Designed miniproteins, single chains. Designs and how they scored, part 68

Each design is a single chain, and the fold is of that chain. pLDDT is the mean over its residues in the fold that is shown.

## One batch from the design tools (miniprotein)

Design m2344
Fold by ESMFold2-Fast:
Structure m2344 (fold): chain A 79 residues (1-79)
Amino acid sequence: MRVEAWVSVLETPDSITVTVAVRLEDGTVYLGSATIPADAPLEEALDRAIENVAKKAGLDPETVREAVERGLQRAAADA
């Protein structure tokens, strides 16, 4: 099944918040977010946000991770 994902990042001096949005084939959108200290790696917040949205959507975290990786590959082509 085709799942689309988007990532939004909000950085402050004290924290990093990552939000992952996923859209399912039926058009339903789910959001998951995670906040970490600003000195922690962004990947930690991303992994937690992926787990949170996967639980809401009833998806495997790996499926969401693959969708995020496809989204990042598309963004990198424009950089």
Scores: mean pLDDT 78

Design m2345
Fold by ESMFold2-Fast:
Structure m2345 (fold): chain A 94 residues (1-94)
Amino acid sequence: KELVDKYISLDEEFSKSIGKIPPDIHKKILSSVSDGILASSLTDPKQRKKAIIDYLDKEKESIELAKKVSNKEGQEIGDKMIEIIEEIKKKIEE
């Protein structure tokens, strides 16, 4: 919950910095959200774990793309979001 709350706060700040993001990159970011919803619907624990990790990898890639079109402040926020994703991945792999 603590990490999720931090991520949401950073995502709000990041959204302000990427207001001019190209539509194709924005579409890729939205795609990662859809994959996350699909991952949460899987009932097989092994498939669910893999789908969640795949979703987090896509989310990380989307943030890396958004960083390329963000200002310096947005890049710093993106780096913090990637750190939180990596921490969540480690907890899932436990």
Scores: mean pLDDT 66

Design m2346
Fold by ESMFold2-Fast:
Structure m2346 (fold): chain A 74 residues (1-74)
Amino acid sequence: SADAELLRKLSRELAERIEEAVKAGASLEEVMELVDEGMERLRELLPHMPESELQTLRGIFLHEARELIEEAKA
């Protein structure tokens, strides 16, 4: 569906922005701001998406960001 394609596109763009920020030395706080901006964009563009799904997706992005930051420290 168009909504599924849009979700995939926005998720990919946010994941790429997070990866670039971590590679540039961004803090967890700075990455959390990027995630919150991405979640707000998803709420605006996909208004029928359940809040529970958005919160699950937010958790996934934050988990991945923490893993990337730990890898960058090694």
Scores: mean pLDDT 84

Design m2347
Fold by ESMFold2-Fast:
Structure m2347 (fold): chain A 87 residues (1-87)
Amino acid sequence: MQEVVQDLEDLEVTVAGKTYRMTRARVETRYDPATGDREIKITAEAEDGSTVELRLRVRADGSWELEAKVTDANGNVLAEERRRGRG
């Protein structure tokens, strides 16, 4: 398994109808050679102190699933969203 990590700035993300402005975001990508699956994870801290986590899984058959979770500074879940599809 190989991981690539990259930090991003000034990212905006909308989850469950609310837009969050990120002061800093971290992007992690993973590839699983046993399954052919790829995972992209973005973890970001918003200006209001909440944490936004986005997780995209792309399978070898072209199907994908996106999970979004917003958590406040005390660990309470504020919003969750899940989407899935095929390319």
Scores: mean pLDDT 75

Design m2348
Fold by ESMFold2-Fast:
Structure m2348 (fold): chain A 87 residues (1-87)
Amino acid sequence: SLEELIAEVERLLERAKETRTAEDVREAIRAAQRLFDAARPLLSPEEARVLETMLAIAEALADRDVEGALKAVASVLSLGRERLARL
């Protein structure tokens, strides 16, 4: 469910913020990607393009830009929560 995906992203994002390891950051990105894929039909085309681009950059730069990756994951989580609240 969308609720379970949101909880998983939140848990992994919290861990990545604490450890700052590339491994934990990548796990958070993968969870955010699953949440994004599930929420995509609820997003505008503009929102989907922005988040898709942010996640692609985060995945490419996970070892070099932890802050950017965490921001991308947080953005997907925030929008997922907003869309769930409207259901």
Scores: mean pLDDT 84

Design m2349
Fold by ESMFold2-Fast:
Structure m2349 (fold): chain A 55 residues (1-55)
Amino acid sequence: SMLEELKERLARGEKVTTGEIVDALIKEGKDPSTILRAGRDSFLEKLKEEARKRL
């Protein structure tokens, strides 16, 4: 999935923008407003933590 691809990119230390996350959420049929509520940095840290635990 697009979100799984983003998690993998974050695990590799790649830079991911808010726009890329919004695009991935839209393509998966999810509400991108989750980014606006949680905040970009908080959301990215959560994704990085999930990626680290799976590796």
Scores: mean pLDDT 68

Design m2350
Fold by ESMFold2-Fast:
Parts: sequence; C-alpha cells; structure tokens
Structure m2350 (fold): chain A 79 residues (1-79)
Amino acid sequence: MTPAQQATMRRMIRDRDLDGIISFMRDQQGITPSAADQQRIRDILAMPDTDASFRQFRRFMFDQQVDQGIAQMRDAIMG
C-alpha cells in the first residue's frame, strides 16, 4: 500500500469502520472480501490496541495481494 493508503487504513481501523475497510479493499485493491475474510477483519477490529490491529490488517492485506498476484499469473498463463 502507498503511504496515503496506509494513513486512510489506519484511520478506518482506529474508527472501527468495517464498511469503509470493505469499500477500500474493493475500490483500491480490487478485492471483495469473503464472509471468512470479513470475520477476520471483525476479529482484527475487536483487538484493544489500534497499532496491533493495524499490523494484523497489513499482514492480512499482504496475504490478499499475494493471492491476487497468483490469480493474475494464472490468468496470464491460461488466457
């Protein structure tokens, strides 16, 4: 994520804005979180420490980016 995207994400996590996070993932990252992903995001937002929540969410987003990259490589090979 860019520094500006990280600042926006940190604000949404501080404010526990699940809907904002889902919209950001869809609009900025092209990722629609599954029901399991949404539950993971809720668990991250339930953490008492906003900095810990932000670190866990960055890891979650990195995993989502890796999965998207694998899908893009598959599509490049098969399409």
Scores: mean pLDDT 74

Design m2351
Fold by ESMFold2-Fast:
Structure m2351 (fold): chain A 92 residues (1-92)
Amino acid sequence: SADEALAERLENDEVVREAEKKALEELKPEAEKAYELYEAGKMSEEEARAKRAELLERALEIVVEKLREAGKEEEAELLEERVRAALAAALA
């Protein structure tokens, strides 16, 4: 229930949604280039995984910064902890 409450809170937050949109717009060209390289066989599965982790980390930085600018420090800290834990698990 605590994780569900946090997810609902983040999904309904206008600052989070605006920051996610900005992150997608800024990172989309790099993500598309990485995808094209992967499809062309010029990028290994390991390299593709590392690139996804890099892009997610950069997206997190954009969202966290926007939350902090809006005075939403609690949401920023919780989101950063959860995403960093997920990235660490995915790269292990």
Scores: mean pLDDT 76

Design m2352
Fold by ESMFold2-Fast:
Structure m2352 (fold): chain A 93 residues (1-93)
Amino acid sequence: MSDEELVQYYESLPVQVRKELDNAIEKCINENESVEEASKCVAKELKIILSKVPNLTEENQDALLRISAKKIAIAFQADEKEVYEILHKEFLK
């Protein structure tokens, strides 16, 4: 269902954008000890990366936040919904 749609969207992104997203997520996870700090780090990096990509819809931005939340939640063994809420709140600032 939604997980398959998120994966398909992510794989449809330009290779360079995917590399920048993967590197940002990995760096934030490795450099931060708490799920909250890592999530805020990823949200700030996404804001920078996505500001350089034209024609991103709000729906596409949300998809990238959800993919990021899944990766952070797996790394920290945290609740995906809580991670998504932190990411979304920080991203909208």
Scores: mean pLDDT 79

Design m2353
Fold by ESMFold2-Fast:
Structure m2353 (fold): chain A 55 residues (1-55)
Amino acid sequence: SMETQRRLDQVEADTIARLDAVAADTSLTPDQQDARVRAIVDEHDARLAAVRAAG
């Protein structure tokens, strides 16, 4: 549906913005950057699964 597609597009846009923010944050150590990226990827996968389950 168009609603499902809009939700998928929003999840993608949010994930890109969050990954860009981590990449731009020069205060993070490499370990902190890796932890943030993993958390963002895990959240992305969970949000995609939730959208697919609702569609």
Scores: mean pLDDT 85

Design m2354
Fold by ESMFold2-Fast:
Structure m2354 (fold): chain A 90 residues (1-90)
Amino acid sequence: MQELLRKLSEYARKAAEAAEAGDKKLAEKYVELAEEQVRELEKLGYTDVAKSLQDMLDKVREALEAGDYKLAAKYAEQLARAADQLARDP
């Protein structure tokens, strides 16, 4: 669990950096990598945690599709903080 949450936090942070740079394709790639970590959490039985993190990822995707890269970066940073906090205090 903690390793998956750490990777998710790293990918979310990189998605935020890509969104801030206006690189939609790179931001989408990091969102996809973060979604893979969420799917692994769900497979391990952490269904409530996975659902919460997926909801945050959906908000990042919605902002990217709307072209609101500043909002996408904000949501991605919030996701990174949430995942990091869960990795520290499981």
Scores: mean pLDDT 86

Design m2355
Fold by ESMFold2-Fast:
Structure m2355 (fold): chain A 52 residues (1-52)
Amino acid sequence: TLAELIERDLAALGIEPAPGTAEQLAADIEAGRINRATLERQLRLLAADRAA
C-alpha cells in the first residue's frame, strides 16, 4: 500500500514515525490534501540532510 511505501522510505532515512503517521500521509495524498510529488521532494531534502 501507499502507507507501506511511505513507512519504508521514512525508515530508510532513519526516521521513526509516530504510529499512524505513514497511514495519515497516505490518506492525505489520496484525499488530495498533499500530492505525491511534494512528499517525494520533502523526503529527498531529508535524505540530503541525513547524508550530510
Scores: mean pLDDT 71

Design m2356
Fold by ESMFold2-Fast:
Structure m2356 (fold): chain A 103 residues (1-103)
Amino acid sequence: ELEKKKKNIEKMIELVSKYMENPELDREEIEKEIEENLDEDFKTVAKMLLKLIDLKKYETVRLLIHYIKTGDIEGLEELLKEIPEVTEEEREAMLKAAEIMKE
């Protein structure tokens, strides 16, 4: 089960990175892939990251992805305090993803 969750987070990172590299992609198609492939918590994270990409916060998104991928919970917590666009639910979902990746 842990491996399945890690693979799901990897898929989330893949989908978000694909959209960030090609922001001309159809938003509806990427959101459909998110809905079809990701667990609820990771859908929340993916949609939040997409929101930041739409705000052109590319460096912030890259850094958030890095902290999730490496399981850097402390770095993630610190960075999230500086992002007013992120809700409490989105913060909790992102921290949960990083914790899973740390294991």
Scores: mean pLDDT 82

Design m2357
Fold by ESMFold2-Fast:
Structure m2357 (fold): chain A 70 residues (1-70)
Amino acid sequence: MAEEVERSPPEKVPELVERYLRESIGSPLEEVEQKATELARAAGRAGVDREGFQRIQRSISEAIRKTLES
């Protein structure tokens, strides 16, 4: 997960993070938040730009919202 994000081209990272966050929906909220933190840090290390980070932040917010709705 985080290792794959770190090794991916920066332009592909937002899409990967979105997929992994979607797959985490249905897990306990604490686990979703932990995965979101790890994925965001990995994206930073991969060199994702501002637009990519905005996309990641939206994906995190949506995953948390959907987890709370579960």
Scores: mean pLDDT 80

Design m2358
Fold by ESMFold2-Fast:
Structure m2358 (fold): chain A 100 residues (1-100)
Amino acid sequence: SSEEAEKLIEELEKLHEEILEAIKNNDVKRAEELMVKYGKLLNELVELSKDDEEVRKKAIEFLKKAAEDFRKLAEEETNPAGKSLALTIYKMYEEAIKLL
């Protein structure tokens, strides 16, 4: 539902910011732990988007913005582990958008 999707996007936005900060601070372990929870919620958002055009629109807007943040981080990050993780997250967003 739209209300469930809004709450899910809000939780994903909070995790997104925490993951960005963890990578910027070279806390790759923290970022990986947050990614496990993030991936589960992202999967739930994709499922909610399948039969709801309003949910799909909101999901696409969120995912495109989130993907751009990680694309920029992957370009700017000098730590190889952080760069690799940012690129992995970016590719995860690309795949999620394709499923919508």
Scores: mean pLDDT 85

Design m2359
Fold by ESMFold2-Fast:
Structure m2359 (fold): chain A 94 residues (1-94)
Amino acid sequence: MEKLEEFKKEIDKTVSDIQKRADEAYERAKAGTVEEARRIGDELLTQVEKDRNELIKKGEEVSEEAKQYAEKAATDAITYAGDRLNRGIAEANR
């Protein structure tokens, strides 16, 4: 179904954007103090949660399968962001 495939491409692009923000947050976190790294992390996680909610809403408008795809993609993106952030904090604590 063309609409579902187009939506999956949009989701993949949004996930890539989230990953890029996570990589940028990692670079900022590792360059600062542990306190700055945690603040950067809180800001990143707040933005990623907002993006997750937007993706799920868009999925609901397309189909149940699209919603499930969006939920999985958003969860994977949040996991990636969390892993990147934890590494940034660890580097800042050196």
Scores: mean pLDDT 78

Design m2360
Fold by ESMFold2-Fast:
Structure m2360 (fold): chain A 80 residues (1-80)
Amino acid sequence: GVYFPKELAEEIHELFEKYLNGELTNEEFIEKLEEIAKKMTKEQQKALLEQYKEIAKTASDPELKELFAEIAKKIEELLK
């Protein structure tokens, strides 16, 4: 598997916590997550993409499915 630095994993986790607490809009959440992804290696971007595609498939909430599908599209664009 691809190794993620602890600091990177913690930054993503904090971003999710802020989103779930209502501190970030969907647009702000997507934008900040894209900024984090831009700083990643291609291997890390691919691993993140696969993780978020899985969340988009397994989430029971239609809004979360749409959110993670949109994020996955943004990450795919970075891999061009």
Scores: mean pLDDT 78

Design m2361
Fold by ESMFold2-Fast:
Structure m2361 (fold): chain A 87 residues (1-87)
Amino acid sequence: MEALREELIALIDEGIAAARARDEERFLEVAARLQELIARLEALGTPEARALAAQAAAALEHLVRYMETGDEAHLAAAEAIREALRA
């Protein structure tokens, strides 16, 4: 589980960096990897994996909204999810 949590944190970091840089190609690559991680977490079926999958989905949704709207509130929400994962 810890390795999957670390992978999720790293992917959110890459997603935030790509979104801030307006690097659409890199963002789509990271988004695809986040979706794959969500599927792997859901397949595990444990409460911990479901919680991580929910956080991953929420972070991805906020990053997508930021890329569409430029609204800094969505970027801040993704950053808050990342910090919660480290606690």
Scores: mean pLDDT 87

Design m2362
Fold by ESMFold2-Fast:
Structure m2362 (fold): chain A 91 residues (1-91)
Amino acid sequence: MKIRVEVYGRSGEVLFSGEFDTLEKAKEAIDEALKKAKERGDLAAIRVTTSDSLDTSQQLLDYVIKKLKELGEKILFAATVLNEAFVVVEP
């Protein structure tokens, strides 16, 4: 299993990029990266790509949405495409 997490800033810059071999490690990285990006006032989007099933991508999408809501972010767009989950926050 291989999970790539990328967090993007408002100007399209990559604020965080990492690869993880377990769902648990990916979730921990998502938590930290989203929190840091929000603290900077720069959180625009997150992309999570898996080498695993669509079910894993859906679980990661649901987790990202949950964490963004806990951080007080409003979601502009959220989707899964194949093995990728993508979420954009409102400006």
Scores: mean pLDDT 81

Design m2363
Fold by ESMFold2-Fast:
Structure m2363 (fold): chain A 78 residues (1-78)
Amino acid sequence: SMYREKVLEFIKEAAKTVDPNDLEAIREFFEKTFGKTLPPFLVALLASLVYEEQTGEKLFTEESREAMIEEIAKFLEG
C-alpha cells in the first residue's frame, strides 16, 4: 500500500528529529506531514514505532509491529 510506505518513511524521518517520549511532538509532526490529527491511541502506537527505529530496540513482535503500521496506514487512507 502507498499509505503503508508513507507511514514507514514518516517513522524514519521522525526518528531523526523528534523525541518519541514527547507524544505532542509526534502528533504535531504527523499533522504537519499529512494534514491529519491522529487520535491519542494511534499517537502512542506511532511513538512506539519511532522509538524502535531511533534506538534499534525491539519492543514488539514483527506481527504486532506490522499490525500497528497497518492501523496508522488505514487511518491515513481514510
Scores: mean pLDDT 88

Design m2364
Fold by ESMFold2-Fast:
Structure m2364 (fold): chain A 81 residues (1-81)
Amino acid sequence: GPGEELAEILTRDLEELERLVERLLAEGRLDLAREILEQLEALLPLLERARELYPDSEALHAAIERYRAFIEELRARLEAA
């Protein structure tokens, strides 16, 4: 259903962002990695709204939690740098 389709889109987008962030960190581009973190944090209210719109979609909820985990991991990595 729509929730599962959105979960697939979010998962694919996150995997692309994870690859981009790893490249930026490897190149010492902490400035751009921080900008990506800020943009991802700004998306959290929209992800919460998506959770409310599709309350029965376990796949979407899992994708949103994966997004949150990535934000927390990136924040920790940037604080350690």
Scores: mean pLDDT 87

Design m2365
Fold by ESMFold2-Fast:
Structure m2365 (fold): chain A 64 residues (1-64)
Amino acid sequence: MPLSDKELLESFKNFRDFERGVKHEELVEVLRKNPNATVQDLVDATGIGRGTGYSRPLLQTALS
């Protein structure tokens, strides 16, 4: 699914900030904004799924 340029920039910024602090708080914020967000939305917004070991179970738990 194609993202808007603003979403791509936001995801890039969020990924950079997340990488610095390895903050799972990004997931909480994304889910708070999009309670029915898909795994794809979470990955696109935060870049999670490529970094930390807890990213995948966190995504599944959040979507449950």
Scores: mean pLDDT 55

Design m2366
Fold by ESMFold2-Fast:
Structure m2366 (fold): chain A 77 residues (1-77)
Amino acid sequence: GEAELKAAEEAARLLGLEAQDLLKKGIKKAKVSAESLSGAKAEGELEGNIVTGKVTVGDKTFDFKIDVESGKIEVKE
């Protein structure tokens, strides 16, 4: 539903902030994770300026892609 998608988008945003911090430190390849206050769990891999991964919200899984340089976040079931 829309609530689960919003929770997944929030977890992906938090993971994007972690990836942005890693890039500022010169780290271009890393496993990254974040959890939203609502309990959505995002896990992904940073390669260059792109992070790809999955967010779990209850029994649902969403795929995400983040362009860390532009700040563009895509989340899909």
Scores: mean pLDDT 85

Design m2367
Fold by ESMFold2-Fast:
Structure m2367 (fold): chain A 84 residues (1-84)
Amino acid sequence: MTNKIKVSFRSPVNWDEVKAILEKRIHDKFPEVKVTFEVINQTEAIVVFDKAVNPDEVIPIISKSIAVPGVPGATGSYEAVKAE
């Protein structure tokens, strides 16, 4: 279980678009979970959940969200970060 997932893309992304898509996808699957974003730079951010989540369930949702046209998609990497 984790409440943070680091995402990294090969190319710069529009984080406002990625956030909107990801928030919608997570809300559709986990309506009680709230998501915030810690944007590090144009290619990296940390997705923060208000509740502990299973990374094996959430990483596929994040991956699916970034596969939308106009986002780097398959060039992303995802790492579960331990809850602090």
Scores: mean pLDDT 68

Design m2368
Fold by ESMFold2-Fast:
Structure m2368 (fold): chain A 82 residues (1-82)
Amino acid sequence: MREIRLEADSPEAEEIARELAADMDAVRAEIWARTVRTAAGERAIEVRLRMVVREDGREVTLEAVGTLLEATLARLDAARAA
């Protein structure tokens, strides 16, 4: 049974989390997305992922963290509007 949990602090963060969840091939996943500021003072969405995949009959846990800069978010919004 596949279970995906999403947690977001803004509509933009929620949308990013939902897009990531839709592309996940995982048995279980947790996605945390929040709005942050980088060291350069730029607005960004920080995404933390914890996913469990099935490999050779066993569950393997993968963890990742990434940051999407405001410029990248604007580019994604423009692509969706097209």
Scores: mean pLDDT 68

Design m2369
Fold by ESMFold2-Fast:
Structure m2369 (fold): chain A 105 residues (1-105)
Amino acid sequence: SLEKIFERLKELESWLRKKFKEASTLDERQFKNTVRTALEQFVAHAVELAKLAYEVGEDVEKVQEMIMEILNSLIDFAETISRFAKELVERAKSILKEQIHAIKS
C-alpha cells in the first residue's frame, strides 16, 4: 500500500538525516564522501520503493512527490552545513527523477 511505502520512506529520511548530522563533525573530504554515499544508498532504496509501487499498481507519482519533499527538506538543512551538501542533494534529485522516469517508460 502507499501508506507502507510512505512509512518506509520516512524511515529512510530519518536514517539519512542522522548520516548528515554525523557527517557534520568530519573534515570536508570525509564529509563529502559520507554524504555522497548516504545519498546514493537513499536513492537506490527510494527507487526500489518506486518500482514496488509500480508493480503493485500504486501511484508512482505520489511516491516521487514524497521522495522529492524529503530531498527538498534536506536542501535547507544541508545549506546550514556545507555548500557542497546542497550540490550533492541536487544531484541525487536529478538521478532519482531519471530513474523513476525509466520505471514508467
Scores: mean pLDDT 82

Design m2370
Fold by ESMFold2-Fast:
Structure m2370 (fold): chain A 88 residues (1-88)
Amino acid sequence: SEIDALADKLMDLVAERFAQTPDGLLSLAEFEELLDEFVKENPALAPYRDELLALAREYADADGRLSVYTVGGIITEVRARALRRAAE
């Protein structure tokens, strides 16, 4: 599905971005910039941007940082919600 393809492509970009981070963590601002970069090339993700950011704020650690595992979980949750809405 388009949602699964978008989620996989976003996960690939996330993995590349985390490979470039010295501490293996992204700030909320860095994650928002990554999402905006992705949406520019993949506008079909735009309807999910705010939901992804809301979950990022909820699941960020005590220092406001996100691990690759946390971001992976967020993308998986938004994908599952989108597929559930499409089935209704």
Scores: mean pLDDT 84

Design m2371
Fold by ESMFold2-Fast:
Structure m2371 (fold): chain A 86 residues (1-86)
Amino acid sequence: KLASKIIDEVAKIIGSIKSLSPKEKLELMVEASNIIYSSDLSTEEGVKEALEKIEELILKATKNEEEKEKAKKEIEKLKEEAIEEL
């Protein structure tokens, strides 16, 4: 349940980045999904590590500074929400 929620919210965040092409968005979603499914989401530490890796991935792909700040804020909010679900 938590993994599917994180995937859905990450997809919304990636989808909102206008400077990314549809292909780049798909590639980011594949990599983010791999991070999520390789992570221990039953622990606060695992959730934090997974979302920090996803944040780094998104920020490296996004070249627009305003979009980077927005994505960073959305990931931090998702991190807080995901930890509360534990």
Scores: mean pLDDT 83

Design m2372
Fold by ESMFold2-Fast:
Structure m2372 (fold): chain A 72 residues (1-72)
Amino acid sequence: SGADGARSGRAAAEAGAAGDAAGAATIHYQMFKVASTPEAKEYGYLGALAGARGDAAAASRYGQLAFEKGKE
């Protein structure tokens, strides 16, 4: 659901902001797998790739974008 996507986006943003790139990647990958909207799926995919490469800041940004879109 959109609410679940927003919660996952917030969790990924918080993990990335804390410097947990691997944790953010895991949350983003789970969001990508269960996302019901193309935008949530795209942010989940890009955030998972960023986190997997150790880019916690980029993973946090994609989490924030997913959260902002999900609350609309």
Scores: mean pLDDT 80

Design m2373
Fold by ESMFold2-Fast:
Structure m2373 (fold): chain A 92 residues (1-92)
Amino acid sequence: KTYNLTVTLVGRRLPGAAAPRLERVTVTSEDGKVATGPGSDAVAVVEEAMGVTLSPEQAGALETAFAAVVVAAGRVTDAERFEVTFNISITV
């Protein structure tokens, strides 16, 4: 089954850090379910919005992808805190 999600990531640039951190995740499902939480709980937030549990491989890939998006967004702004919103489709 394919889930279509709208994801908003909040990144935070900390002094002395090599890369910005994922501070918060908000996920909205196609059916209008909204889940939000700290960046450390990103997988759990996505799983809550979908109503399913991801495999360890899917969970790890998702965390890597979200970290990469935050790093990329942080390169185009000097803001200490920034937001990026995108759509993603997850098949389970």
Scores: mean pLDDT 84

Design m2374
Fold by ESMFold2-Fast:
Structure m2374 (fold): chain A 70 residues (1-70)
Amino acid sequence: SSAQLQAQQQYIDDVINQLRDEAFAAKTVEESKEISKRLQDLMAKRKQSIQEALQFADDYKKWLEQKLKD
């Protein structure tokens, strides 16, 4: 449905924004680069396929949340 597609696109955009914010807030240059690489990858995947980008968004969000807990 169009509502489901809109929700999927919004979720991807939310993850992109989280990665952007955390890259800026990163305590080290190395951490900022790791987050920025995932941000760039996700933005590229979003242009190619929403389905592919959705999987990467979920993986990157979980990675980021785990990294910030440590």
Scores: mean pLDDT 85

Design m2375
Fold by ESMFold2-Fast:
Structure m2375 (fold): chain A 82 residues (1-82)
Amino acid sequence: AEEALRLLEEARRKAEEAGLEEAAKLIDQAIRSLKEGDYESAIKYLEEADIVVLQDKSASAEEKMEILNLIGEAIKKIKEEK
């Protein structure tokens, strides 16, 4: 959980730096859900954030790829339940 939180904090920061405010808000909601132990809601918010990032036309392809990679790694860590 701590590693997934760290990845999402970084993804939120990069989304804010890229001007992707809607994606940053969705990542923040995912962080809150993850802290509450609501993994299902956390994943849903992250999947919605991925769609928002992909549909944005103002951010560079490099910025989008960095954010998507961080979200993808976080989702992977959340799904790797013990």
Scores: mean pLDDT 83

Design m2376
Fold by ESMFold2-Fast:
Structure m2376 (fold): chain A 65 residues (1-65)
Amino acid sequence: SEREKVEEAIAESIRAYADKLAKQSLEDALTAAQNAARGFKEGGWRKAYEVAQAKADELRAKLEA
């Protein structure tokens, strides 16, 4: 569907955005990824939520290492 194509594009944009933020500050990037995940979950953007949540989990693991 058209919505699914939009969700795929958003998911790719989230990954690129999170990667750029990670170069500035891991803590700021984690906060941004968590906020994005919450927003997408509340908006019903399931695929975008899953991508943002996975990136938040990855960034959290890097901070705990």
Scores: mean pLDDT 81

Design m2377
Fold by ESMFold2-Fast:
Structure m2377 (fold): chain A 65 residues (1-65)
Amino acid sequence: GEAVAALKEALACLKKGDLTCAAGALGSAASLTTDPEIIAALKDAGECLKKGDLDCAITALEKAI
């Protein structure tokens, strides 16, 4: 689905260390999804990023894909 494509884009951005790219892709995924599992993963990734923990955010998104 379109939300999964946006999550994969966010994951690729995070693996490159591009936080601006990742934030845009995560925002797109949030607007495209009503799936509670994906929404939970987006919330977990957002909390990880607020702490500056990229590995935590990557792990949260990989669990949803």
Scores: mean pLDDT 81

Design m2378
Fold by ESMFold2-Fast:
Structure m2378 (fold): chain A 71 residues (1-71)
Amino acid sequence: KERQLLLEMAEAYRREDYDRAIDLASQLYALQGKDPDKVRQTLSSLDPESLHLYLSVVIVSGLKALGLPAP
């Protein structure tokens, strides 16, 4: 479920558990018809600054789309 995955991504990101955040992002995008292996590969190839920006955008945009408060 998208809501649960987004909340878990936000928590993993807050704890700086980036491996978990990448895994959860891959699962979220698989639900949207994306290739989870390609998503995981792309995120794992990003530098820390780019990864931070990407995860922040995904979490904020996803939470807003679900009507949940975004940090």
Scores: mean pLDDT 76

